# Designed miniproteins, single chains, continued (2), part 53

Each design is a single chain, and the fold is of that chain. pLDDT is the mean over its residues in the fold that is shown.

## One batch from the design tools (miniprotein)

Design m5817
Fold by ESMFold2-Fast:
Structure m5817 (fold): chain A 65 residues (1-65)
Amino acid sequence: PLEELRRAGEEAVRAVQAGASLEEAKAILRDALARVLPTIKTPEELQEASRLVREALAELEALAA
């Protein structure tokens, strides 16, 4: 489950590097989070998911700067 979210972050970064918009990249993360969120059963997993999303968003915004 968290691996899917990490892979989505990597996919979003690659998409922007290949010419996709920041909005398209954010949609990749949003869609992955929507799939992963129901599988999270502990507060620790939720914190890790939040960290992965935050890290990917920061990387995407740095690429768009």
Scores: mean pLDDT 81

Design m5818
Fold by ESMFold2-Fast:
Structure m5818 (fold): chain A 97 residues (1-97)
Amino acid sequence: MEKKEEVDKLIDETHANYKKAMAYAERTKSLDPAAGQKLAAQVSQTYADSMLALDESYKNYEEDEALKRARDAADRMAATQKQAEAEAKRIEEQAKA
């Protein structure tokens, strides 16, 4: 039960980080369509890979290795969100020049 709750939280965090990352990708796309499309593709790929790992971990939540994979997947999505934010800020500064 406790391990299942942890995986449920990681799924929720992954969804939240995906939404934030996609918002940054859309903002980047409005300023630089090529950079925005590349960022959106990276975010979508990371989200797909992370959700696949989380779904497998949800089925095997009693296994420590499955829980570790779930944590790693959530961490990757969080890192992708931070990368998307940084790239959006960089493109915004370039657009102001």
Scores: mean pLDDT 82

Design m5819
Fold by ESMFold2-Fast:
Structure m5819 (fold): chain A 94 residues (1-94)
Amino acid sequence: SLLDTLEALYEEMLAEKDPIKKAELGALIATVTAYEAQERKEPQEVIQELSELATRASRILRKAKETGELSEEEWKELEEIVRKSLEIARKLEE
């Protein structure tokens, strides 16, 4: 399923040590989750929350590409963003 694929990508992201690749995986997971919620026509509040998470992940990715680095705070924020996105995705599969 899509959820199984996103869960596998999340595990890959947690193991990833390259800041750019980690941010790419995080942005991908958050963006795909937001897109799927829009396609399923989920409640507007859910779509807005996922869209905000995807936007935040994309900003972290942009900065990582510009600097080649993730600060400790950005690393933690990225992991929190993806964790929240997957928590919502699990509820959408129920």
Scores: mean pLDDT 88

Design m5820
Fold by ESMFold2-Fast:
Structure m5820 (fold): chain A 95 residues (1-95)
Amino acid sequence: SKSAEELRRFISDELQISESELEILVENGEIVVRFKNPETAKHVLDSDKTEVSLEELIKKIAERLRELGVPEEEVEAIVEKLKELAKKVLEEEEK
């Protein structure tokens, strides 16, 4: 999906990792993000999981941005963009 590639790119840019380290999956009408590198997954998710729901990942990204001192307005804009891209992915994968 073109929208899944856009979502993957946006997430990888926000996490400052390679697009090749992420996989976007649609399972039971929900977006799941898979980390191919367990070390990256542990650093981002603070858990032994390599897969996370997009909703949980958005929360982790927002928390990280706030810790880095990013203004709340910019954090909200990033969250809204992630949700917009997620909606496009789900609309393309609906069967």
Scores: mean pLDDT 81

Design m5821
Fold by ESMFold2-Fast:
Structure m5821 (fold): chain A 65 residues (1-65)
Amino acid sequence: MKKAINSAVAFSIYAISLGLKVKIEEVDGKIHLTVEAKTEAQAEQAREYAKKLQEDVPELEVEIV
């Protein structure tokens, strides 16, 4: 759990630095992170980061909208 929370916080800082809106929720013992991208380029950067993060932290679910 701590690993998932720490990873969600790190991703949130990264997304905020890109000017993206982030929502963090805990659902059924998992951390759900939703990132709102304004451009396709930002969405692609966020998806690439999310893919690497999910490989390391299976309790962290990331959605790019």
Scores: mean pLDDT 76

Design m5822
Fold by ESMFold2-Fast:
Structure m5822 (fold): chain A 100 residues (1-100)
Amino acid sequence: EAEKVKEEALKVLEEYIENEPEHVQLAAKIWKAALEEAYKEGASAEELRELYEGALKTIEALKTAPERAKKEGHDISEEMVLEQAKKDYEKYLEEKKKKE
């Protein structure tokens, strides 16, 4: 049962990786890795299902966020998401340099 849950989850996540914008692809890759590690660590079918449901909710939120924001009078572009990711990465490097 756990193997079946894993296989079905990975198939759906791989479909997102192939067909969705870069920010959704990145989220799908992260959740795919998390699911594969949980399975290797002996996670139960129920634990894998909970992880998969969490992954789907997060990915669908990212996929529909621009549509929702636009309807509420806000426009969130992929460029804005990339800009934020770049800032987060620069902040991480700055913290690293402070310690070394």
Scores: mean pLDDT 66

Design m5823
Fold by ESMFold2-Fast:
Structure m5823 (fold): chain A 67 residues (1-67)
Amino acid sequence: GSMLEKKLNELREKAVKAAAEGDSEAAREYIEQIEKLLSEHYSQEEVDKELEEIEREMVRAYILANE
């Protein structure tokens, strides 16, 4: 994969882990980094779609870890 793909996967994994651990501040910071990185390469519509997918994964991870 490209460096972009590798960096996105790394940030996504960190965001999901932070969400599972209930670390809302860290999760938000990783989402902000993902949005910034995506916005440099993709349209706003593509960024929004990818962020929605990541948010769904984070919610699922939180539920599985905390409920």
Scores: mean pLDDT 83

Design m5824
Fold by ESMFold2-Fast:
Structure m5824 (fold): chain A 60 residues (1-60)
Amino acid sequence: MEDQEALEYARKKAESLPNKDFSELLIKTAEKLVKKGRAEELFRDPSKYAAEKLLEIAES
């Protein structure tokens, strides 16, 4: 259930972003977090997630 909420949240965030490449990266990062059981991380701080977390996780 939380996994589905995390993915829906990421998709809503992606839709609000004007840059499609960044939106795709956000969605893929959310899917990776869900698979690792870190779905809650996505809800911790949306503004921080949109910039800092994408950078960290994408480079892993």
Scores: mean pLDDT 61

Design m5825
Fold by ESMFold2-Fast:
Structure m5825 (fold): chain A 94 residues (1-94)
Amino acid sequence: SLSDFAAQLSALLKEAIKAEKEGDIEKAKALIDKIVELITEEGTSEEAKKKARELIEKGVKEAVKTGDLSYVEDGLVEASALLLESSARARREA
């Protein structure tokens, strides 16, 4: 359900922020990979997924540095838009 999806996304984001705060960079990256796969539609390019991971990672790092969670929200919004554009382009070119 949408509620289950939102809960899963929220849990992964919380764990990624915690891992970054604890200096467990590999765990933070693995959790961000799971977030990207969770929000990714069929037809999304590997390049778009890589850029989405970088955007969310940047947001998580800035949120931990500043204490401002809006950086995570901004990164997630930008990543989601990029992934959606990639999948929409693939559907138009198919």
Scores: mean pLDDT 85

Design m5826
Fold by ESMFold2-Fast:
Structure m5826 (fold): chain A 70 residues (1-70)
Amino acid sequence: SKEIVQLQYKYTMYQFFADASRFIVERMKKTKPDNPESQKLAAKNEADAQRLDEIKSQLEKQIKQLKAQE
């Protein structure tokens, strides 16, 4: 259905943003792990990635429920 396709698109977009945030975390850890500013940026991106994972989990549950109805 169009609804499932739209939710899958949103899931893909949130996955992209989560991956981007994790990429920043890994780069900060490799470049200047002892720098306070880098640690703060890494912590922020780690928190952002976790929040995005929670949103993705909710979308996945919605997609699963809709697929079970078809």
Scores: mean pLDDT 85

Design m5827
Fold by ESMFold2-Fast:
Structure m5827 (fold): chain A 89 residues (1-89)
Amino acid sequence: KEEEIRRLLEEGKEHARRAALALGASEEEAEAGAEALRELVESLLEAPRELQERAVEVFRRDAEEARRLGLEDAARAAEAAARALELGL
């Protein structure tokens, strides 16, 4: 379970980095954004259950919206975040 969460955090970070690069961010900006997402999800894993459950809903919605816009890496980053939080529940 811990290993699965760690893997999802790493996958989410990589997808977030690729999404930013695809949208024209610099390498530095892409790494900063990806790291910010990882830190946010790690913080949420330590949050109360109710906040984690709401965060899952938000990330699921964001993934659907990103996919509708054709932003596949952004969608996969949000999906990885939601799955990591679901495993932490």
Scores: mean pLDDT 86

Design m5828
Fold by ESMFold2-Fast:
Structure m5828 (fold): chain A 94 residues (1-94)
Amino acid sequence: MSPREELELLLENAARLAEELGDLATAERARELLARAPELDEETTREALIVLATGFVRAAVLASLSETEEEKREAIREALRATLDRLEALLRES
């Protein structure tokens, strides 16, 4: 799979996960980034993929440390929001 195809898949997964957690604003941000993915150069695509993959790992770890389902859901929402903030910052500097 190409880095772009991987990035698009992870952004689609981020949008779906945010939507399932009721965070429609974060889901919309992920979809906006997905729409921009084809316009990124190869180096920026690889850096974005690393940021997004790292964000998913962080979300999984924080979820595993949560004692309640509500705390788990909020930890994942915060991790997704922070990851998208980092992606948007990366794209502004590229």
Scores: mean pLDDT 84

Design m5829
Fold by ESMFold2-Fast:
Structure m5829 (fold): chain A 112 residues (1-112)
Amino acid sequence: MYGERAREAALSGDDKKAYEAGLAAMEAAGEAGRKAGGKDGELAGEIGEGVGLVAMGMSKAGGSSDREAGAMGAYGAAKGSEGMGKSLGPDGEKGGLAGARAAAEAAERAAA
């Protein structure tokens, strides 16, 4: 849900806005995870940020445009935060979902 929302938001912008949306989504996932849950929530958000960075970097290394790379970063940040959160128990799930939602909302703001 939030991953697809973050990706669609990034893809709605031009190359520059999509790239900025990916970066904003990654930062937002880490920050929201830190605010929402204890150590496991913080870790879920930080892993989401890292997954987004890897997805964006791999996309660029594979020859993708800045628009595609930004979209993959935003998707990775939301999906990584939510997926890792579920693996860490109730506080991780709460923090991971907060990170995923924040990633989608940040991508929407940056792409606008």
Scores: mean pLDDT 84

Design m5830
Fold by ESMFold2-Fast:
Structure m5830 (fold): chain A 84 residues (1-84)
Amino acid sequence: SALEEVRRLLEESRRALEEGNLKEAKENLLKAVRLIYERVPELHEALEEIGKEFTENADTKSIEELLEMVIEGLERALRELEAS
């Protein structure tokens, strides 16, 4: 159920980003990150790596590019976990 909730929030975040709704994309992404910290320890390492990449690019990329990067990173990590 926690993995299904994370997947749904990432799907909602991606849709919002594609529609240009940055506020909704960010809100859904933050909910996914919170759920991962609270209920999905298997994704903690991936989340730390994504956080480092975010920090390294925060001054050189747009908010849209940063959101896309985080969403894509978490989607990849979730697919890898679900394939295991």
Scores: mean pLDDT 85

Design m5831
Fold by ESMFold2-Fast:
Order: structure tokens, then C-alpha cells, then sequence
Structure m5831 (fold): chain A 67 residues (1-67)
């Protein structure tokens, strides 16, 4: 997945759960796999795990780092 697709996925989660919600990359990846019906869901989830891993931060901070 590319930077734009990652940013879109993070924006959708931020709108649903709140941009100030603290999560790890692993937790975000699981949410993407559960909630996304798109063919790129697995690739986006893997990119999230690769970039953010086990570090806990807000969805807003993840979005800043994705851009």
C-alpha cells in the first residue's frame, strides 16, 4: 500500500473512533482487516504494522507520520 492509501485508512478510523484515541500499529491493523472490504486491506494492515508496530500513539500522530 502507498502513503495515500494508508492516510485514507487512518482518517476513516480517526473519524469513527476519534483522532485522539491512542492505539498501536497492531491494533490499527486488526481494525483495518475487520472493517475494510477493499482488496488492499491486507497490504495496508501490513504497512501499519511495519511503520508503527507496538508503539502506542494517537491516530492523529500516526496520520502525521504517514504523510
Amino acid sequence: ANRTMLAVALHELGKKYGYDKEMTGEEIAELILEESTGPMAEEIAEEVRRRFGKERMTIREMLKRAL
Scores: mean pLDDT 79

Design m5832
Fold by ESMFold2-Fast:
Structure m5832 (fold): chain A 69 residues (1-69)
Amino acid sequence: MEEEFEKFKEEAVKEVEEMARKVRDGAQLNELLRKIAEITKEAEEKFGKEKAKELGEAMMRAANRAIGE
């Protein structure tokens, strides 16, 4: 369970980082935020609210680092 979550988190963070690097306008930013919300919801269903919150925070940190490249 823990190992499954860490793998899921790593893959989700990488996907979000890749999308964030491609953000050029507000429409793409909205798409990125929608994707983060969808992944967080999926994680809540699979791993529970605490892990979903941890993943959401990790994805937002990754997006903030990658936006503006």
Scores: mean pLDDT 81

Design m5833
Fold by ESMFold2-Fast:
Structure m5833 (fold): chain A 74 residues (1-74)
Amino acid sequence: MPSPLEVVREAGELFGVDPELLERVLATLATLSPRDQNVMAAVFLDELLKENPDAPEELKEKVREWKEWLLSQA
């Protein structure tokens, strides 16, 4: 399974998040404990889902699965 940071990068790129904003989010996550990285990565994925209700269902399902996995690791 990819790391929390890899999941955030992949999801951010798939949803077209600004590259500079995405790098700032990843830098912030990297300063956290592994447990807090999983929790905050899941929060970021939840916000992507809220901001992109019209995204393809396949992408939303993939992000929901990643979010559930991240929370299971916290």
Scores: mean pLDDT 82

Design m5834
Fold by ESMFold2-Fast:
Structure m5834 (fold): chain A 87 residues (1-87)
Amino acid sequence: REEEIRRLAEEAERLAEELTRRAQADDVDGTRRSYDDLRRTLRELARTAGAPDSVADRVAQAVLRHALELARKAGAERSAALLEELL
């Protein structure tokens, strides 16, 4: 259980980094896929840790807001529009 929590947390961190990188590159399809993967991993992490899905959803929303800010600064208009829609 502890090792599973650590593995899922590391995967979520990796996916969040990938999401922000793809968003900044204006990769709309990649941004959508990375967000879907992140959301699933965060929910699995929450369930494994005995936390409600609402905790996972709040973390996903925080990552989306951060990715949106970075996409806007990078001039990645298409990814920014997608991230605004997902918020």
Scores: mean pLDDT 86

Design m5835
Fold by ESMFold2-Fast:
Structure m5835 (fold): chain A 79 residues (1-79)
Amino acid sequence: SELDSEFAKYDTDGDGKIDREEFKKYLEERAKKSPAVKRGLARYDTDGDGKLSDEEFQKVFDLIDNGDGYIDKEEFKVL
């Protein structure tokens, strides 16, 4: 499926989990293609530099990972 292909693209280690660095890359690529995603991320960009700091990114990641430190395929579906 398209979801399977997109998940595998960012699951570089093939462990069925997307780590923080892989997820940051996913969000940055999505923001380039979607004005809505870009505007959403801008709400967390406190410095206004067009990039999320590690602290700002952690806030976004924590909304999705359910506290396990990784994004699995079911969590990825809601993105």
Scores: mean pLDDT 69

Design m5836
Fold by ESMFold2-Fast:
Structure m5836 (fold): chain A 62 residues (1-62)
Amino acid sequence: PQQKQIDQVSEEEAEEIKKEVEEEFPNNEKLKKLLDLYIEAKISTETLKTIVELEKKLEEEE
């Protein structure tokens, strides 16, 4: 199969998102698994960004 479901964002943007998540949540295994799913194109960039945003909000609220 050809790249049937690819993200709208560039690899550069995807890499930036991954770096941000890893720096923000270095011990969050859940987010690391989500990043793996994102690389495998099993979740959209929009879904990943939403989850990361919620995690940031939870950290800020504490």
Scores: mean pLDDT 67

Design m5837
Fold by ESMFold2-Fast:
Structure m5837 (fold): chain A 55 residues (1-55)
Amino acid sequence: DEAARRAALLLAKGDFYNGLGETLDSLATTPELRELGEKYRELGAKYYAEAAALA
């Protein structure tokens, strides 16, 4: 099922970007890095939502 494979890839992308956002938040010493971390977390949430829509 192509939809199931696509959903799995979107979930993996969500995990990747959410993890990257968490890493940036833990290392962020500037407002710009914190904003970038927030954007990656939002992107991760978007991929999770897209994966859920295909499930």
Scores: mean pLDDT 83

Design m5838
Fold by ESMFold2-Fast:
Structure m5838 (fold): chain A 108 residues (1-108)
Amino acid sequence: LEEAAQALVEAVRAGDAAAYEEALRRLEPVIIQLAREQGVSEEDILMELAEAEKARLEGKPLSSVPFKIPEVKLLALMRERRFAEALELAKEVGAPEALIEALEEMAA
């Protein structure tokens, strides 16, 4: 987790989009696990992930997606590099400290 969070910060500093996507992909399971710990079903998680991805591929704004799972919305905000909004949501869902610190650094 700490290594993946640090990799996100380094990728943003370097302007390396590919490195950023790889680091985010490594963090995705950790963020999704927070939703499972809150009792969200695997089916609901997969459906909302698919809806968010469909919107992204269609070029639709995130505001068009009726997010019900905060952790899925957090991933979508991070993918769009909306770090200030992602930071607020990460604190709200109780994300790991290393991720919160990385988001604070990226939002600065």
Scores: mean pLDDT 83

Design m5839
Fold by ESMFold2-Fast:
Structure m5839 (fold): chain A 103 residues (1-103)
Amino acid sequence: GPLPVVTAAASSLTVKEGETADVLFSVSNADTSNMLVQFLVNGKPAGDGYTLSVAGTSTPTHKVYRLTMNNAKAGTYQVTAVVILDDGTVVSSPQPTTVTVVK
């Protein structure tokens, strides 16, 4: 079947140090009950300091994920989403969201 479509809600956002940043990615054209979503920050899995949640209403074929950056330090971060389907298919967002944290 067709591949999942992973889309960043914004190409860039700017926040101040100590504020929270919400990065949203939509996943469509996929079975949202049988997939894994992983966020990468500068090419590494998002870990401590990040919270993954679901934004809004999900359907069986469309789901929006929110990555919240907590206690962000000044710097520039490239955020991408990776979707892994039950058949092993891997699809990444074609465009990252660039988060700029200013002091």
Scores: mean pLDDT 82

Design m5840
Fold by ESMFold2-Fast:
Structure m5840 (fold): chain A 71 residues (1-71)
Amino acid sequence: MVLNVAAIVTPDGTIVAEAVGKYSEEEIIALVEAQGFDVVALKSLGETGALIVTADGRILYALAEENLSKV
């Protein structure tokens, strides 16, 4: 699956990586791992983006630009 992404963010809205473009699930995992996280699961949220679970139980999001604008 290919997702439209603007950034990888934490649940509190901190930007982990700016990654504007279309990415596969494997490419999203690679972006998150490049930031120092170990990815154990990725769940598609449809057009909203993806939810990412790290090995230490943290949650990250790959989100489209509209979600970075706080809605």
Scores: mean pLDDT 75

Design m5841
Fold by ESMFold2-Fast:
Structure m5841 (fold): chain A 70 residues (1-70)
Amino acid sequence: PSAAEKEALIAALRAWAEGLIAERKASPEQKAKVEEIVARAEEAIRAAKTREEMRAVLRKAAAEIQDILD
C-alpha cells in the first residue's frame, strides 16, 4: 500500500472515532483511551506491509473503540 493510501485510512479512522466521541458525549477518560488506541493503530498502519495487515489493524481498533464507547 502507498503512503497516501495509509494516511487516508488513518484520517478516516480518526474522523470516525472523533464522530463517535462527539455522538456518545464520551468522558475525558474514554476520550483519552480512544486517542491511545488510534495512536497505536496509526503506527501499526504506517508499518503495515500489506492491505490485509491494515484491515486487521482497523478491525481491532474499531472493536476496541466501540467497547470503550459502548
Scores: mean pLDDT 86

Design m5842
Fold by ESMFold2-Fast:
Parts: sequence; structure tokens; C-alpha cells
Structure m5842 (fold): chain A 96 residues (1-96)
Amino acid sequence: SSADLPAELQRHMSELLITASMNDHESVKRAIEELLKYAPEYADEIAEFLYYQTLTHPESIPAELVIEALEKLKPYSKNPEKIDAMIADLKEKFGL
């Protein structure tokens, strides 16, 4: 559950969604970089969150930024093949 994630990570996830609503891709990139600080313990949870957000809000959270983040999360993932599948799916869906 979300209660199992550190409060600071949950806060940064919420801040990413607020930042995305402002249609500022540079601020979205910085918000993603804050989430990546938690990669060593929470790579899979962050990957799922970013993947879902770009599928639902691609205009605000571009797939290119999420693919870059997923590649950085992959070395810390317990299931790197799932990260590869997410990257492949985003490339297919967004013509990348």
C-alpha cells in the first residue's frame, strides 16, 4: 500500500502530479530527478508510478522523460525485464 512508502517519496510523487498540471516539462524533469533519489529501495514502485502517469497524462509527463527515468531505475529493479517491457511499450505507443 502507499502507506509502505516513505512520506518524503509520497510527497514527491504528489508534487510531480501538481507540477505536471502546470505544463512545464523542465519542472517535471526536476520532479522526476527527486523521485530517482529513492531508486536503490523503491525503483519498481517509482517505475510503475511514472509508467502509469505518462500513459494517462502524456501531454504533461512526456514518454521520453519517463523512458530516460526507467533506464536509470532498471539497475535497481528486482524485475529489470518488466522495466524493458515498459520502455518498449512506451516507444511503440508514442512512436519513439
Scores: mean pLDDT 86

Design m5843
Fold by ESMFold2-Fast:
Structure m5843 (fold): chain A 55 residues (1-55)
Amino acid sequence: SAEEALAQMLAATRENPEDTKLQSDLLMKYFDIVGRDTFKSAQAMVKLNEVQKEA
């Protein structure tokens, strides 16, 4: 699900903030699930950025 994919992406970012390839792969999986929902995509990117900033 989209929620599971988002949670997985955020967890991976916290554990491996320098692993941009892993983050990119998980982000692509998330985009595949949410399709053209630009609002959900934007919200996910904001959350990802906050996790990276606090890491």
Scores: mean pLDDT 73

Design m5844
Fold by ESMFold2-Fast:
Order: sequence, then structure tokens, then C-alpha cells
Structure m5844 (fold): chain A 96 residues (1-96)
Amino acid sequence: SKITEEAKKTLELAKEALRAAEELLRRAREGGDVTVEQGIGLLLRALGELIQARYLLKKGEKAGDKKGIEYAKKAIEYAKRAKRLAMEAVRLAAEQ
């Protein structure tokens, strides 16, 4: 149960980071910044990792307790990767 709650919290943080990256990249695009393409690439990768995290969490909710824990742990890993990639996109969008 604690691991499933941690997975949900990590997913929410990744979602927030993704939203922040999208907003900053939208702003940077108005300036013709060459880093926008790199930021978009990171955002697409972050979205892929987030989709995998969501899939694994949903699969874990349908599985028995032992397998549910294993899926939740994997979901946390993918959600952490999504957050890291989104934060890198935020960093690139903020640097001129």
C-alpha cells in the first residue's frame, strides 16, 4: 500500500514537471530559441516514460498484492525518469 501511494505521488510530481516544461517551451518558442527543439524532444521522452508508469500502476492495481508491489516499484522508476526528463526540458527552456 505504501509503495502504491509513493508511485501515485511520484506520478503526480512527474505530471506537474511535464506541465511546467510545456508552459516554458511554449514561451521559448515565441523567441525563436534553438533549444526549443531539444526541449520538445525531452518532453516527448518524458511523456513516453509517464505513459509506461501509468500503465504499470494500472496493471499493479489489477494484480495480487505481491505482483502489485512489483508493478508499483517499476511505475515509480518510470515516473522518476519522466520527472527528470521534464525537469531537464524546463532547465533548457529557462537558459538563454
Scores: mean pLDDT 76

Design m5845
Fold by ESMFold2-Fast:
Structure m5845 (fold): chain A 61 residues (1-61)
Amino acid sequence: GPVPELTEEQRRAVIEALRAGELGTSDGVEAVAKRLGLTPDQAGMAAGDLVARGEVPEGEV
């Protein structure tokens, strides 16, 4: 599906959540999504897109 357009602040927060491993679980995705005003699906798709583009600074998550 289409990747949501994020604000710069939302994008940065998703990157930080990825690096912290918060998006590795369904519960973590829901918590981050609620914090950013996104749906869990939007947060998950945005995170996946950022990883696929190599736009996440190198961390093991």
Scores: mean pLDDT 72

Design m5846
Fold by ESMFold2-Fast:
Structure m5846 (fold): chain A 76 residues (1-76)
Amino acid sequence: TQSQQLAQQGQQLFDNGDYVGARRLYSQAYDLGIRNGDDNFTIGGILLQHSRVLDRLGDTRRSQQLRDQANRILQS
């Protein structure tokens, strides 16, 4: 719901090359999704998109950590 709307806005910013804005929205989407008890598919998707943003910002270590977390969540 609202976490998915924030993630959609993050995707729009990512597509426009605003990686700093996209990172902020995906962080907010994750926090809200966890608070609301969103399903593993939704949370995993947010983490995966956030990892792509971190790659574009040069934060490859955090990108890999979020990708690993997303893979663990999506397998459950």
Scores: mean pLDDT 87

Design m5847
Fold by ESMFold2-Fast:
Structure m5847 (fold): chain A 67 residues (1-67)
Amino acid sequence: SSSLRQQRTQQLLEQARKKMSESFERHKEELTRGVYEVAAATMRVVAEKSEDKEESLKLAEEYLRKQ
């Protein structure tokens, strides 16, 4: 059912959000203003691509992997 897919996607997005938050805290001192702006723009693009939640999740995972 679509409900199970939605539940999994929501859970993974929540995990990605938490990891992003933790990553920002760890690299707070290393992040320059420019890098912070790029990260914010990337997160905005991921959030705007909500039509396919699995695709948005893959973009979020790619972002975290590059950290």
Scores: mean pLDDT 66

Design m5848
Fold by ESMFold2-Fast:
Formats: sequence, C-alpha cells, structure tokens
Structure m5848 (fold): chain A 116 residues (1-116)
Amino acid sequence: SMDELLRRAGAGAMIAAGAAAKAGLLEYSDALAKELFDTALEAAKRTEEDPSAGPEALEEVTERIREAYETDPEALKKAVDALVASGEKAAPLLSPTEARLLRGAGGVLRESVEAL
C-alpha cells in the first residue's frame, strides 16, 4: 500500500541520514533534499537517545515524505536522488559496515519512493 511504501521510505531516510551525518557530508543544493535530510536526522537522533520515541519519530518523517509526494512527486524523486548521491559520496568515508547500512537504507528510500 501507499502507506507501507511511505513508512519504508521514512525508515530508510532515518537510517541513511544517521549514517551520512557520521561521514560529515551534509551539503545539499536541493532545498527539499536538505529539509528531508534535516527532518530524518533529527528523528534518528531522537530515536537513538530514546528508542521509545521511535514510532513517533518515524511517523513525522513518513508524514513529511507524504506531504512532499502530494505537493510535487517529481520534486520528491529529485530530492531523493540528491540524498542518495550525497550518501554515495559519504560511503567511502565510513567503515564497510556503516557504508553497507547507508547504501542499503538509501536504496530502500529510493525504491519505496519510485514505487509510489
């Protein structure tokens, strides 16, 4: 369902943002990509500090992606492409395990948004 795809996209965004932040590559030319990254990273940080906040944090990221999709699906796809491209630049700066997590999560985000 659309809701399941949006939740998968949200989860992928949170995991990818957390991993990418560790690499220090936070530069985005796309404004929506920056907003999605910032939202996902704050959600990831809250969940790391308090795992019980995880469901609410995921719901916030999921809703932000839904709003972006309903506003302009093509702009969302471009923003996700920018996030994944930034992640690929971050991956070589991470451990092999963290790089796999970043790439896997970014893939889930992209695949879920493309399936909308």
Scores: mean pLDDT 86

Design m5849
Fold by ESMFold2-Fast:
Structure m5849 (fold): chain A 67 residues (1-67)
Amino acid sequence: SLKEEIRAIFEKYGIEADEKDIENLAEAMKNKNGEQAVELFSDIVSKYKLPPAATRDLGQLIVEHVS
């Protein structure tokens, strides 16, 4: 599922994410709401201080689903 793909990225980089943040991002991507997905992505990058590699992986996943 999309939530599992998002969670796998956080787990790969050893980042403990709030389940609500994962669910909110997955819902925006599922609905192809690119504007909301980008806003949530930016918030997640800032909140969790995502390293560049994790930011890239998550950004690619978003593009694949909302493009």
Scores: mean pLDDT 86

Design m5850
Fold by ESMFold2-Fast:
Structure m5850 (fold): chain A 85 residues (1-85)
Amino acid sequence: EEEKRKEEALEELERALEEATKLALEDLEKAKALLDELAAKHPELAAGYREAKEGAVAAAAGHKIGEYFGKMAVLAGKVAIRVAL
């Protein structure tokens, strides 16, 4: 059942990462808290979540370059999650 467990974990983590990124545009503090909780539960994925958190902050700030890097950080976080799981 490792395959099923990995699939469920990937779906949950990717879904949470997407939600946190979108939430950052409405409530940055809640988005940051969600990403911090995920990093605490999955220390080996912490780097990916940290990058996603920095990207969410940049995107929420509304800077042209920040929004671009925000999307790239989310993508990097997803890649890190998939590779680790």
Scores: mean pLDDT 62

Design m5851
Fold by ESMFold2-Fast:
Structure m5851 (fold): chain A 106 residues (1-106)
Amino acid sequence: GLMERANELVKEAIELVEEMLETDDILKKIGRILRLIGLLEDARLEGLDEHVIEALEHLTKAGMSLLKGDKESAIKHLQKAKEHLKQGGIDEENLKKIDEIIEKLK
């Protein structure tokens, strides 16, 4: 259903952000951001919940902040993404993964 699809897209988006922390290659970071934009477009096209869409927007902005080396802005966007995912009823496992990324950035 739509909730299963939302959890699938969110899991992939979180994994893309995590991969950006594991590389200093700017082209790989750009590639991850382009994939995040693709997931956001899929969510909008498929009519997913507004909170899931806003969370994917904040995950994309977190990726852009990481590309710029702005860890403070990345943490802020990850926190906003988590708030929206919680409101959208996303699985606790995905919320925990965001917390792990935030801790790695502190």
Scores: mean pLDDT 90

